# Designed miniproteins, single chains, continued (3), part 34

Each design is a single chain, and the fold is of that chain. pLDDT is the mean over its residues in the fold that is shown.

## One batch from the design tools (miniprotein)

Design m9160
Fold by ESMFold2-Fast:
Structure m9160 (fold): chain A 94 residues (1-94)
Amino acid sequence: SEIERLIEELLRLIEEGAPEEEIERLLREIGELLLEKFGISHPDPEVMEKLQLLVGQAAVAYYLKRGRKPLSEEELEEIREKALALLEKYEAQK
């Protein structure tokens, strides 16, 4: 899985002491792939960056909690719900 490969790359970079900017870049890439899978997007790039970081961080947390196993359908649904809740919050703001 592309997502699993990116999570393992992220974990390697953390172990190697990579800069925070490089770690955040991979979190955004993981989040982007999951948001595309969920069909979630927003025209504001700032909102998209926040969604990508949230989703990426959640994916890494679930992956580690499972002992580096593929994300389950239930975990993917939980991550999707978190993304939709954040999106709703930003759509309510003027």
Scores: mean pLDDT 83

Design m9161
Fold by ESMFold2-Fast:
Structure m9161 (fold): chain A 57 residues (1-57)
Amino acid sequence: MSRGIQLFNQGQQLFNQGRYNDSVTLYTTSIGIFTQNSDYDSVIDGNRVLRQSQQQS
């Protein structure tokens, strides 16, 4: 979980910097980690921000 959270936060930083493609990559990786840990609430949140990042890319 800590690694997933770290990658999610890094993705959010990149999104704030306008680096949307890099943000999408980190969010996708984070969602994969959350899925492996059965953290479905974080998966739902991750997919929400992932869609927003993809719309900006």
Scores: mean pLDDT 74

Design m9162
Fold by ESMFold2-Fast:
Structure m9162 (fold): chain A 55 residues (1-55)
Amino acid sequence: MEHTIRELQTLYGLSEEEAREVVELGRQLTEDSAEIAGRVNRIVRRGMEKAGSKF
């Protein structure tokens, strides 16, 4: 998981904390959980919009 965190930092310019959160949320999204995935996706999308605004 640490190697994926580093990759997210490089690709999206995320901090280590943000990359960790995305990896954890990504794991949930790749699982089988439509109800939870919907809620998690809202958080991820919101975070990415904020990151985009900063860039």
Scores: mean pLDDT 66

Design m9163
Fold by ESMFold2-Fast:
Structure m9163 (fold): chain A 78 residues (1-78)
Amino acid sequence: ALIKAIVSSVLNSDSNIKSFSISTTALANNQILVTANITLKSGKTTTVSFAVSSSASAAEIAAKAKIALNLALALVNA
């Protein structure tokens, strides 16, 4: 719940995003895979994916989400 809330906050702050859905999957070694399926206002779709430790801070989760989003946006707009 906390991870989804933080990632949702990052995605909601981007003016190019029309809608998104977030899922989390537990991995080995106390890691969590975060996957966000994003629809842009342009009509293009992209997927953002990154892994965080279950003990990761809110700041670390937000930073990783923002980096992954920026990379995905660069790729889909190339």
Scores: mean pLDDT 83

Design m9164
Fold by ESMFold2-Fast:
Structure m9164 (fold): chain A 70 residues (1-70)
Amino acid sequence: SVFEEELDQIIEHVLNVAKQLNVSEEDFNKIKELLKETREELEKLSDQEERQKLIEEFEEKVAEILEKSR
């Protein structure tokens, strides 16, 4: 689906940014775990608005981790 493809692109971008910012292995693992949880939750959702909200929440949580790494 479009949301699954969009999530994969966001994931690749997030992991690349984290690598460029030299985030700790602990923070990198937190991002990877959050990504896994987000994918699993998206598979349970059929509503487009709920799926979009979950993706936005994922991006917000990743941004918080990246800010704390600085």
Scores: mean pLDDT 74

Design m9165
Fold by ESMFold2-Fast:
Structure m9165 (fold): chain A 107 residues (1-107)
Amino acid sequence: DDCEIVKEKAEELLKNDPSKVSYLQAIIEAKKVGCVNLANNLKEKLLDLTNNDETAVNIVNAAEDIGIALRNNDTNTLLINSNKLLNYAINMGDEDLINFVIQVKLE
């Protein structure tokens, strides 16, 4: 099952680096593959870590839309949501998130 492989990769990523970027990467991959339950579990964990901050909710929603856009080859939706994530990252001064979003846009 592709979702079992995605889950194992997400668990290893988060074990080695339990950062916001790692959660967002895992959520994007889960949504890209169509692993809805895994994506929802990762979203809930990240939002709990941020006390359901509105900015964190908006970041997670943009990441989910990026994953769906990648699954559907929807370049316009990918660009819009990548730009939303980049704007949030810039406003927060989060250099790791800025670098992550630039990498997503270039690949």
Scores: mean pLDDT 84

Design m9166
Fold by ESMFold2-Fast:
Structure m9166 (fold): chain A 78 residues (1-78)
Amino acid sequence: MELESVPLREVLATASEEVRRAAEEALRQAGNLASQHSDFDTALRATRAAAEAIAEALRAGRYEDVESAAQKAVDATL
């Protein structure tokens, strides 16, 4: 699956293994939540919003907010 979020890929390229795993897990959980509550197009939009929120939290150094930022982005899109 191609992550079209260039900002997320760039941030993860310089991130530690721990931060990368946390971001990937948050995105996986966000995608699963979106898929359970919406059609494919809405789930895709929600997952993209979650990826953007994760990238923003990582750029801001808010590593503990990665999962909550992803969740809020999904909830706002659904």
Scores: mean pLDDT 70

Design m9167
Fold by ESMFold2-Fast:
Structure m9167 (fold): chain A 106 residues (1-106)
Amino acid sequence: MEVKGPVEALNAAGWARVHIELAIRHLKQGDVDSAKRHLEKAIELLEKALSVSPSSFPFIEQFKEALEYVKKALEHLDQGDVDSALDYLNKALEIFDEIGRAVNAR
């Protein structure tokens, strides 16, 4: 049984979460440039998670929603709106918490 795609998707999503958490930490310290680099990496990792996910994978919509929130956060940082960026990143983390709860229930 080949399970590589789902495992690679969850691994990529897990690393995306780590980069989002690091971005939030940098934003709270006033380091917007480091935060942006971490969010760009999170976007790459979420796009990878979607690319390796089979069409039947249960978390595709959650990955898409998290990706959109991270992209919105980056757009707001480009406008100098750190508070809106933090709000969107916290929404993205809530989606990862939902995925983690669903995975642990299996």
Scores: mean pLDDT 85

Design m9168
Fold by ESMFold2-Fast:
Structure m9168 (fold): chain A 82 residues (1-82)
Amino acid sequence: SLEEVARAAAEAASDAAEKGLTPEQIYKVMREAARKAGGPDEVIDAVAEAASLNAYAGRQMGSPEVTKETAREAALAAARDA
């Protein structure tokens, strides 16, 4: 489901951002996680882009509010728009 794809991408993005990976590295990790969750390519790309930007922004701002939950919501919104 789109929700499972979004959740997988968001969790991978959050974990990668916490490890200090670059946006490009976060994007690759999320795309792979979303693909394993069974998303179509266009949805995977949209979800990965949205979630990586959200996770990266949270890390740069030092915000504890950019959680897996917040990233999941952003990814789900992007998947629905795609």
Scores: mean pLDDT 68

Design m9169
Fold by ESMFold2-Fast:
Structure m9169 (fold): chain A 63 residues (1-63)
Amino acid sequence: EEELEALRKRVEDLQSMVDIMEENKDEILARVSDKKQFEDIYKNLKDELERAQAELERLEASR
C-alpha cells in the first residue's frame, strides 16, 4: 500500500512535469539556448514516467 501510494505520487509528479513542458513548449524553447537540451530533458522525463507507470500497473495487477 505505502509503496503503491509512493508510486502513484511519483507518476502524478512526473505526469505534471511532462504536461507543463508540453503546454509551455514554445515558451521554454524561446528561452533555452540549446533546444536539444529541452528535448533530452523531455525524453528523460517521458522515459521515467513510462517506467513509473509500468511499475504502478504491475503492483496494481497484483492486488
Scores: mean pLDDT 78

Design m9170
Fold by ESMFold2-Fast:
Structure m9170 (fold): chain A 120 residues (1-120)
Amino acid sequence: MKTLATAQAQVEVDVKKGEKYIVKATATFSAPADLLTLTVIVENGDERKIATKTSSSNTLTIELEFEAKKDGKLRVTARATATGSAPPGATLTVRIEVRNEKGELLASAEATAKAVPLPS
C-alpha cells in the first residue's frame, strides 16, 4: 500500500548581529521511502534562506550556516514529506537543532506524523 506522511517543525532563537549559527534539520521515516523531501527555511528579519533536498533513503539531513544580520529572532522551519509503500502508521519525524559556533545547542524542535494511505 502506498502512503504519504508530512511533518513540520519550527523553532525560534534569539540571535546577535554578526554571530554565526548552525542549523541542522533531519527527516527520518520509519519505513522504506520511495521519496523523502526535506525543506528548511531560515528567517532573520527580512533575510530568508531556503534549502531543499530529496532522496530515496529513509533519512535526510540539511545543515546550514547562518550569520545573523540583525539582533532579534531567528526562525527555523523544517518541512518533510515521505512517500512509500510503508504500512499506515509508519512515522515521519522532523527534528531541528540550532547551535552557536561553539557547538552549544540553543534550541531544538521535533514533530512526528503518521503515514496515511494513498488511493490506489
Scores: mean pLDDT 84

Design m9171
Fold by ESMFold2-Fast:
Structure m9171 (fold): chain A 56 residues (1-56)
Amino acid sequence: DAEQRYLELFIKLLTSSKEEVEKMREEIMKKGLAGPEASDEDVAHLKAVLEVQKEE
């Protein structure tokens, strides 16, 4: 379930340390995280969260 995976990752990013967020960002950059079944909205939201976390 792309939506469930996105929500779980989003919550984890909000509660994780900068090191964990950086690791997740690397993984997303390599895979795109989207996969063929993920929506463009899910990917856009995830990227937005990662950008915010990088700043703070």
Scores: mean pLDDT 61

Design m9172
Fold by ESMFold2-Fast:
Structure m9172 (fold): chain A 57 residues (1-57)
Amino acid sequence: DEAKKEKEKNEENLKLQNEILEILDSLSDEEAVEVFTKIAKTYKADSDLQEILDELK
């Protein structure tokens, strides 16, 4: 299941990226920078994009 789970997680990340991009498009420059910083931090720390989406909501 490891290989299947990793592939599924990649697709889930793409969906989350699309949602985050849509939110970013609605945000101001200030808010967009904040969100981008969270994304970079989470991705670098091998965390889930869902955490970022959760905080954006």
Scores: mean pLDDT 67

Design m9173
Fold by ESMFold2-Fast:
Structure m9173 (fold): chain A 73 residues (1-73)
Amino acid sequence: MADREAEEEANRRGDRATELVNQALKKLGEELGVSGGGGDIQDAIAKKNNLSNPIDESALTSQKIKEEMEKLK
């Protein structure tokens, strides 16, 4: 019973995290002038910062998403 309750809580926390990520992506997309898809946002950030390294692009994109999620708290 405890494991089932823990999984249900984890799923609810996951849903909330997904909603925050989606809101952050939408906001970043609006600021960057793109549709809000993760790939489009990553490409826009890379282009704005002249990044050609996929690792740096992914790291910067993740940081921007976290910053927007913190603003939405």
Scores: mean pLDDT 67

Design m9174
Fold by ESMFold2-Fast:
Structure m9174 (fold): chain A 89 residues (1-89)
Amino acid sequence: MDEEEVRRQLEEARRYIESQDLSEETKELLLRLVEAHAEALLRQKRLAENGEEPSEEERERLELLREALRAFAAGEPLARIRELLRKLE
């Protein structure tokens, strides 16, 4: 996945979330999640382009974001997703 593809998928996700009949709090949570994930992927891509590897902190952050996305996809409670995002600050 290249940088342009990540940005396109992020914009599609934002439009999808905003089109849903969800509370503003839920929309904001989901928007934060998809934006943070896209940023982590772009950061990892930039490091790879420079021949660098992600730090342990960067790897842990990406893993937490993937965990939150999997929890959402699995229909887990929003409280679980909020807890995972709090660990990212």
Scores: mean pLDDT 76

Design m9175
Fold by ESMFold2-Fast:
Structure m9175 (fold): chain A 84 residues (1-84)
Amino acid sequence: SIKDKLIKRVEEEIERGKKLLEQAKQQDAPQSLIDELRRVIKELDEIKKEIEEAKTVSQLTLQQFRLLAASGELFVLERQLARL
């Protein structure tokens, strides 16, 4: 189902975020960057719960846009980490 595909995608983004957080810690990245990575991972966990609880197409669409935004935040943080 579309819900199962969104759950799989958010889980992949959570794993990516956790990998970036581990890399940031290994590189002794600024605490602000580590805190932002933790914030986005927590947001992705909330999005996953909302997808699982969604009963309407509108609710799923809202979470899909939130997932795209959070994915974009991870991309920006990944670029910041790469510049260290």
Scores: mean pLDDT 90

Design m9176
Fold by ESMFold2-Fast:
Structure m9176 (fold): chain A 112 residues (1-112)
Amino acid sequence: AEKLLEEGSRKLKEGLRAFNEKNYEEAIKHFEEAIRLFREAAELGNEEAEVRLGLALLNLGEVYFKQKNYEEALKYYEEALELFEKHLPEDDPLVQRARLNLEKVKKKLEEE
């Protein structure tokens, strides 16, 4: 499981770099690879991998939000928040970020 966390973290970093460079297709690819690796580690019983999975899902949702694909962004933000609330206290920055992003995407969907 440790090697899966290391590979997933590397892919997460690559995705964040691509996202900052506005290379959204590359960012999606790297975040999807990170999600696969963290999900595999979580299935092997690594609870920390579920939090990292949530972070990768949150970041993937942010890419879709930038592309104005609000339905996909909503899906990933909801999955991320569920994972964060399972493992983290309500005042954790990741829980707050997921809740804020979820509120923003819901407002966009109400405007359409």
Scores: mean pLDDT 88

Design m9177
Fold by ESMFold2-Fast:
Structure m9177 (fold): chain A 96 residues (1-96)
Amino acid sequence: MKKLTKEEAKKRFYNELLEGIDALIEEFQRRGDERTVEYAKKIKEELEKNPDKVSEEALELAMIGNVIRVAREAGLPDELIDSLVEEAKKIIEKYK
């Protein structure tokens, strides 16, 4: 947005990343995947502690998390959500 200051745009960007990570945490909690929940919580903590240092992993995971959230809200089938969850797991394995 042309009328946002750099600081306002930055705050909105970080809020969208946090929302995506929260959506991913909620999805893995629904699935009983406690190990991945704790991993995603660690990514969230690192993002909150260092908002100026957004990792590519945090960005990719937040993007998938936001897509999962919107897909759930739209009532899309579980098979599609399952494919997004598998993509999130692949992202985590890529950055280990």
Scores: mean pLDDT 82

Design m9178
Fold by ESMFold2-Fast:
Structure m9178 (fold): chain A 86 residues (1-86)
Amino acid sequence: SEELEKKEEEALKRVFKSLDTDGDGKLDLEEFKEFVLALVSGVRELSDEEIEELLKKFDKDGDGKLDFEEFKEAVDYLREQLKSLA
């Protein structure tokens, strides 16, 4: 629902801001790894290589970082992957 989508976006925005320690409005690879490992903890182990490839997949400008829109796409992809493991 639209209400759930808004709550998810607000939650992701709060997480994004918490991870963005330098305040540049983007997540680098280390900040993104912290999020991914927290999200999948207890469900699946992801290697550093898998996380790096995931970042590259959603990094549209090739700067090695994710902005908020790219981050949302990566999170949506991860959630769908976790569902497929059931």
Scores: mean pLDDT 75

Design m9179
Fold by ESMFold2-Fast:
Structure m9179 (fold): chain A 83 residues (1-83)
Amino acid sequence: SLSKEERELIASGFKVLAEVASPVQKPQFEEEAQAVELLPEDATREEVAEAIIKVDKAYGKKASLENAVKDIEIAVKRAEATK
């Protein structure tokens, strides 16, 4: 399971990505952040990845665990860089 802190870091990272994104990309990152924030406190890493995959599908991206994991890693690094 993910800690609350890890989940908040992921959501914060997507919010930071949304702030610097083009107007076309901004809604996707905002929806990814919201999807992570709406997960229950006992959410697993798999449930976070599934939430990201669902948003990616809505924006025409291929559903891929690899892409979801990559997006999560980018979000975490971005959040850490803004601390």
Scores: mean pLDDT 75

Design m9180
Fold by ESMFold2-Fast:
Structure m9180 (fold): chain A 85 residues (1-85)
Amino acid sequence: EIKVGDKFSGTVTITEKGADPTVFEGTVTFENGKTFKFKGWASPDISVPGTPFFGKVTLEDGTEVEFSGTATAPNKFSGKVTKIS
């Protein structure tokens, strides 16, 4: 299913913006077509293209998936899976 190195894309909605790193909520869609809600962390403005971020989602079986990437447009991002545990 989801593997380290799998690509993803998604949208993000900033619901909590504090000190560095900025906490935000969003959705992520993996190459297998599955979509999940997640919490992520980024530089202070995830809406700026090129802003780095990372996030984590917990799957139905309790598996945690970590991913990182960059903002591609305001409220959009892409990247790849970095860890599965």
Scores: mean pLDDT 68

Design m9181
Fold by ESMFold2-Fast:
Order: C-alpha cells, then sequence, then structure tokens
Structure m9181 (fold): chain A 73 residues (1-73)
C-alpha cells in the first residue's frame, strides 16, 4: 500500500503527464474544482479515474484537495 506522500507524488505525476503541465503548477492544497487547468466537464472523469487507479472511496468529490485524496490511498 502506498504512503500518503508516495500517493501524492504518483497523483501529481499522473496529472502532470495527462495535462502536459509542470508538477510545480499543481497546488496540492487547492480543491480539484478550483484548478485552472481542469474544466467542469473533465472533473467527473478525473475523479472516476483517480477512484479506479488508487482504489479511493466514492465519497471523493471536486471539493477535495490532492492532499486529502492522498491520505485516503
Amino acid sequence: KLSPEEALEKIKKFLSSFYGIDESEIDVNKPLKDWPFISDKDLPSIIAFLQKEFDLPSSITGDNTLKEIAELV
């Protein structure tokens, strides 16, 4: 099982690669819905992908930060 720190780094790498952005552009303390590069249309798909990839609970929403999500992995 991944530690929260390992999960956070893995999620950051995934999103960086998927969106073609630098990992430094990812604010782990910002809710997913407030991220400038994630559209409202993409948000449900990203949440579904994270739930599948990291075995996260269905309670995860766009109101959660990556830090909160990483602690649930």
Scores: mean pLDDT 76

Design m9182
Fold by ESMFold2-Fast:
Structure m9182 (fold): chain A 81 residues (1-81)
Amino acid sequence: IVDYFAENDPQSLEELGKLVGEVMNRPDVKPEQLVQQMETAVQELREKNPNFPKLSPDELAKLVLEEAEKLPLDAKPKPVP
């Protein structure tokens, strides 16, 4: 997936990485919101890029959600007041 973007759309790859990093640093934004935004972005990219990989928005959203969920559990514990 990311390899395809790096080859054809390196800009999109960078934007994707930034988005993920922002959410990781800001628990203020719920993972569900990121998934929603990602799904919308993928839909738009699919319209602009007819050569977009056969990855469905659901598949990408699921992958992002898994990554976000894995990181807090494994690397960063939930903040306690």
Scores: mean pLDDT 55

Design m9183
Fold by ESMFold2-Fast:
Structure m9183 (fold): chain A 70 residues (1-70)
Amino acid sequence: MIEEIKKIAEKYGYEVEVRKVGDKYELTLTGDGVTVVFEVDSVEEAEEQLKRLKVAIEQGRAESARLRAL
């Protein structure tokens, strides 16, 4: 499971540290100029959090670029 989470993070361009804490996983993600920590119960939850983070960063960049073009 930890290896699957790492592969997903690499796919989205993040460096990840994964720690198992009881039945949960703590993910420390570094990339795109940010460092964020998530607690997840499954690989699916980790993937969803990574998707949301990537979209949020891309949306922020797109908005900034659009404002400069105006």
Scores: mean pLDDT 70

Design m9184
Fold by ESMFold2-Fast:
Order: sequence, then structure tokens, then C-alpha cells
Structure m9184 (fold): chain A 100 residues (1-100)
Amino acid sequence: SADEERLRELYEEALAVAKDPSASAEEKIAKFEEIAREALRIAEETDDPAVLARATTLLLGVAFELQELYKQGLASRERVQAFVEMALRAERLRREVEAR
């Protein structure tokens, strides 16, 4: 689907951001916020369990990247928590659809 293709593109963007040696931590966080918001928008608009699974996986991956930046002293605990909450929201939506 178009949503699955978009989530694949967002996943590749997230990998590129994580690996970018020229980007500051704040630049990476800003790009991760844009990626996470788009992934969560797709999750909130879909009834497709496969799309929800992909969105949830991407959001968990981005939350993990923020946790690693936090361990390095490059991100606040509050910023990590915001990304974790987005991932948990997508996971709740995924479980609700799978329970149908």
C-alpha cells in the first residue's frame, strides 16, 4: 500500500539521520520528531494491521535513538519520554485493531 511504502521511506530516512556524522544532536532530534509525527499520523488514520505494525516498529526505533542520545547527554529525559509516548500510542492502536 501507499502507507506501507511511505513508512518504508520514513524508516530509511530515520536510518540516514541516525548515521549522519555532520548533523548535531538537535538537528537529528528535529528530524526524528518530523518522522515520528508522520508515522503516528499514518497509524491514527489506518485500519490495516500491517501498516500499524510498521508504524509501531518505526516509532519504537526512533524512541530507541532518542534513548541513546539521552545516554550520551545529548537529549533531555522529557524529549525521550515524548517519543516513548508516541510509540506507546501506536502500540495501543495496533492492539485495538488486532483485537477485532
Scores: mean pLDDT 88

Design m9185
Fold by ESMFold2-Fast:
Structure m9185 (fold): chain A 99 residues (1-99)
Amino acid sequence: SLKEEILKLLKELKEKISKITDPKVIKELAEKLLKIGLKFEIPFPEIILDLPTEKMKEYMLLFLDQIERLIENDVFNEEELKKLKKELEKIKKFIDENS
């Protein structure tokens, strides 16, 4: 199902993000996730960009956990899930190209 595909993608993204060490990549990734949070109205604090890199990683992982909870609680309709999957796949591509 679309929901299961997105949950699998989120799990993969959490694992990949935990392994990133480049501060520039971490900051660009945080900016991309902040834009996703705004686009999908994810209820999460938008202060991630002014944190130290290790704290930014922690916030990004918590942000992805929040998306997972919203998906598991059926907050998103099918059209929103399709758009969310597309944005998360772009995040995966960015990480794969910069890791």
Scores: mean pLDDT 84

Design m9186
Fold by ESMFold2-Fast:
Structure m9186 (fold): chain A 78 residues (1-78)
Amino acid sequence: AKEEALKLIDELKERVKDNPEIVELLEEIKELVEKSKNEEVLYNTALALEHILENLDKLSDEQLLEALQQLKDYLKKS
C-alpha cells in the first residue's frame, strides 16, 4: 500500500510538473504517506491517487487541488 501510494505520487508529480502549487501539495502528501503506519489509510490513499491519475485529463487545476487537499486532510486526521 505505501509503496504503491508513493509510486502514484511520483507519477502524478511528473504529469503536473508545470504546476508548482500542485507539485508542492503532492510533496506534502508524500511526507504524510511516508510517516503513516496505518495500512487502511495507505490503501485508501493509493486508490484515491490511482483514481485521480486515471481521470487527470478530465480535471481542472482547481478540481485537482481540491481533490489533493481533501486527500491531505484525510492523511492528517489518520
Scores: mean pLDDT 83

Design m9187
Fold by ESMFold2-Fast:
Structure m9187 (fold): chain A 79 residues (1-79)
Amino acid sequence: DADAQALIDRTVTLLEQGKKAVNDLKKNGNDDDAKKYYDKISELGTEAVRAVMDGDLEAAREYIKQMEKVVKDAEKKAK
């Protein structure tokens, strides 16, 4: 399923972007925000993959949208 694979690929990309932002927060001494964003991104990523595996592509898209917002916020905080 091309749609399912695209959602998994997007989730993996967001997890990688999130890990980079979290690492940048840690480098800046912002350990509290780093942990908060890491936990939230990991939770949303797990839920997105689970939704794809369950065939609920609409739920997966909603989790991915939430991940995109959280990753973008983490990147802004890492500046």
Scores: mean pLDDT 87

Design m9188
Fold by ESMFold2-Fast:
Structure m9188 (fold): chain A 85 residues (1-85)
Amino acid sequence: MAARREELLRRMEELIEEFKERYPEEYEEIEEKLKKIEEKRKLSEEERLLLKVQAMGRFAEEKGDEELVERIAEILREVAALRAA
């Protein structure tokens, strides 16, 4: 299970880097929102990555980026499956 978790975290990081490259302005907005959350409470690395991916999903839908929406949905389903196990 640890190996699967690490692979999922790496895939999330790769997806975030791709999003940052394609949508740098939207990525800055996500970072600013995350900073405001962290001012109120400490976030784990996993929680921080998950919140970024969820926010990216909303922007992808607004942009009509169907490929990115599908990829984000798959990652979020895998996160939910690992939490249910």
Scores: mean pLDDT 80

Design m9189
Fold by ESMFold2-Fast:
Structure m9189 (fold): chain A 79 residues (1-79)
Amino acid sequence: AKITSPQNGESFKPGSLVTVTGDFKKGDVIEVVDSKGVIVAQGFATEDGKGFFVMPGSAPGEYTVKVNGEEQAQITVIE
């Protein structure tokens, strides 16, 4: 799967609802992992090419967005 959003280097605040778009299918698993590889958020594709997750109230820093276990984008959580 290749996502078109979020893009590498995109920034979000804790608690933000993030829309994920790209080349993936309804029911595909969206995961957000911290710098230690711990899953901090999960979501699902609600339709082909579109899904959502909520950015947790976690510490500021860099996180990786995965679709079906494949790394797609690195995002930043800001205060």
Scores: mean pLDDT 80

Design m9190
Fold by ESMFold2-Fast:
Structure m9190 (fold): chain A 88 residues (1-88)
Amino acid sequence: SKIEELFQRIKELTEKLTSLGFGKEAQTLLKLAEKVVEAIKKGDLLEAEIYLGMIRIVVGVVKLITDNPEVHRILDEIVDLLEEMIKL
């Protein structure tokens, strides 16, 4: 399904974050992304938006503590993929 394809891409991006030294942050983001997917599967769009909001906070904090442009691009792509998933 499209949701499974988007989530697989998110997993690959979190693995790349881990390879760049952000393994703890990657694990947090992956766990929250799993919660977004489960909320969508239940039809609970409010719960999905709450978990996406938590992801945006984590992304914002990571962007403040690192100037690595590759990390910033990966974080932005994770958010974009989750936004696409919620709009399905």
Scores: mean pLDDT 91

Design m9191
Fold by ESMFold2-Fast:
Structure m9191 (fold): chain A 70 residues (1-70)
Amino acid sequence: IKELLEQALEILRNAAEYDPSGVYSVVEIIADHLAKYDPEAAKKFREIGELLRQGMSPEEAVERFEEFVA
């Protein structure tokens, strides 16, 4: 579970940095995957992804999700 959450964070960072236009799709896929293990984390991740899509920095998005995962 921890490994999966760390992987999700890394994918979010990469999507925001390398392909900002694709970030929403990536977030949706990851959230769907997380929902199988932790539906609350999946919800939070999707909300953070929406903020990222709206212009929030990837650093802020990662920090927010890390706070939730901790």
Scores: mean pLDDT 70

Design m9192
Fold by ESMFold2-Fast:
Structure m9192 (fold): chain A 83 residues (1-83)
Amino acid sequence: MDIIAALEKGTKEGAREAAELAAALQRAGKSLPESYLDAAEAAYNSMSPEAQAVLENTMAAAVAEAAGDEAAAAEYRARAEAA
């Protein structure tokens, strides 16, 4: 699984895939290396605003779900779909 490769696609689909992979790593208790975070930030900054919105809202939904806030998770998923 490669979050950077998904982000480098520059598409809404790639952004969603990257967010889902990041959420899976968080659930597995894995920490990302600093070099991976730097590359992810660079890829994110090269994305369209729509792709950035998909990534941010998909990750926010995963964080809310992990916190037990199902209402917030549903709202963020809806925002990702609307982007």
Scores: mean pLDDT 73

Design m9193
Fold by ESMFold2-Fast:
Structure m9193 (fold): chain A 95 residues (1-95)
Amino acid sequence: NARKKYLELRRKVHEEILKEAEKENDQETSDAAKRVIELYKEYIETGDEELLREAQEADVRLKKLASQNPNLKKKYDELSRKLAEEVSKIVKEEQ
């Protein structure tokens, strides 16, 4: 349950970054976000550890691209802060 909740929260972060990148007409960041979302979705469906590794690598690239756009960086930082708060709550509830 905790892992599934965590992955769902991360998916919401990636979807919001995708929406913001599309609004900013940032095609490279939009494509990176779509790839991260797809890889995590396939990992959840298959349990393939290679897909998890690729998803983590794609996520690092997405974060780097988002950091180059001030609007996307601000959004990513805010979403990451909220994610950390929600993760802390899940860990506390599942202990």
Scores: mean pLDDT 80

Design m9194
Fold by ESMFold2-Fast:
Structure m9194 (fold): chain A 70 residues (1-70)
Amino acid sequence: SLIEYTYEVLLKMQKSSEEERDKLDDELSEYVSKKALEGLPEEELFDATKAYNEFLKAIENGEEFIPKPP
């Protein structure tokens, strides 16, 4: 599942250094782009994007990112 993979990467990013986080962010972006080109359903892309935005907001606010179950 795209959302499960996204949560796994976001949790790793939360625990990573800034340099490692940038690398993981690039890898996640490449993976999502590849899946979108392969005909990923828009609903799955929306859910992954929402999770990513919630992660960014948590980091900005100094809060812990807690994955929501799919």
Scores: mean pLDDT 79

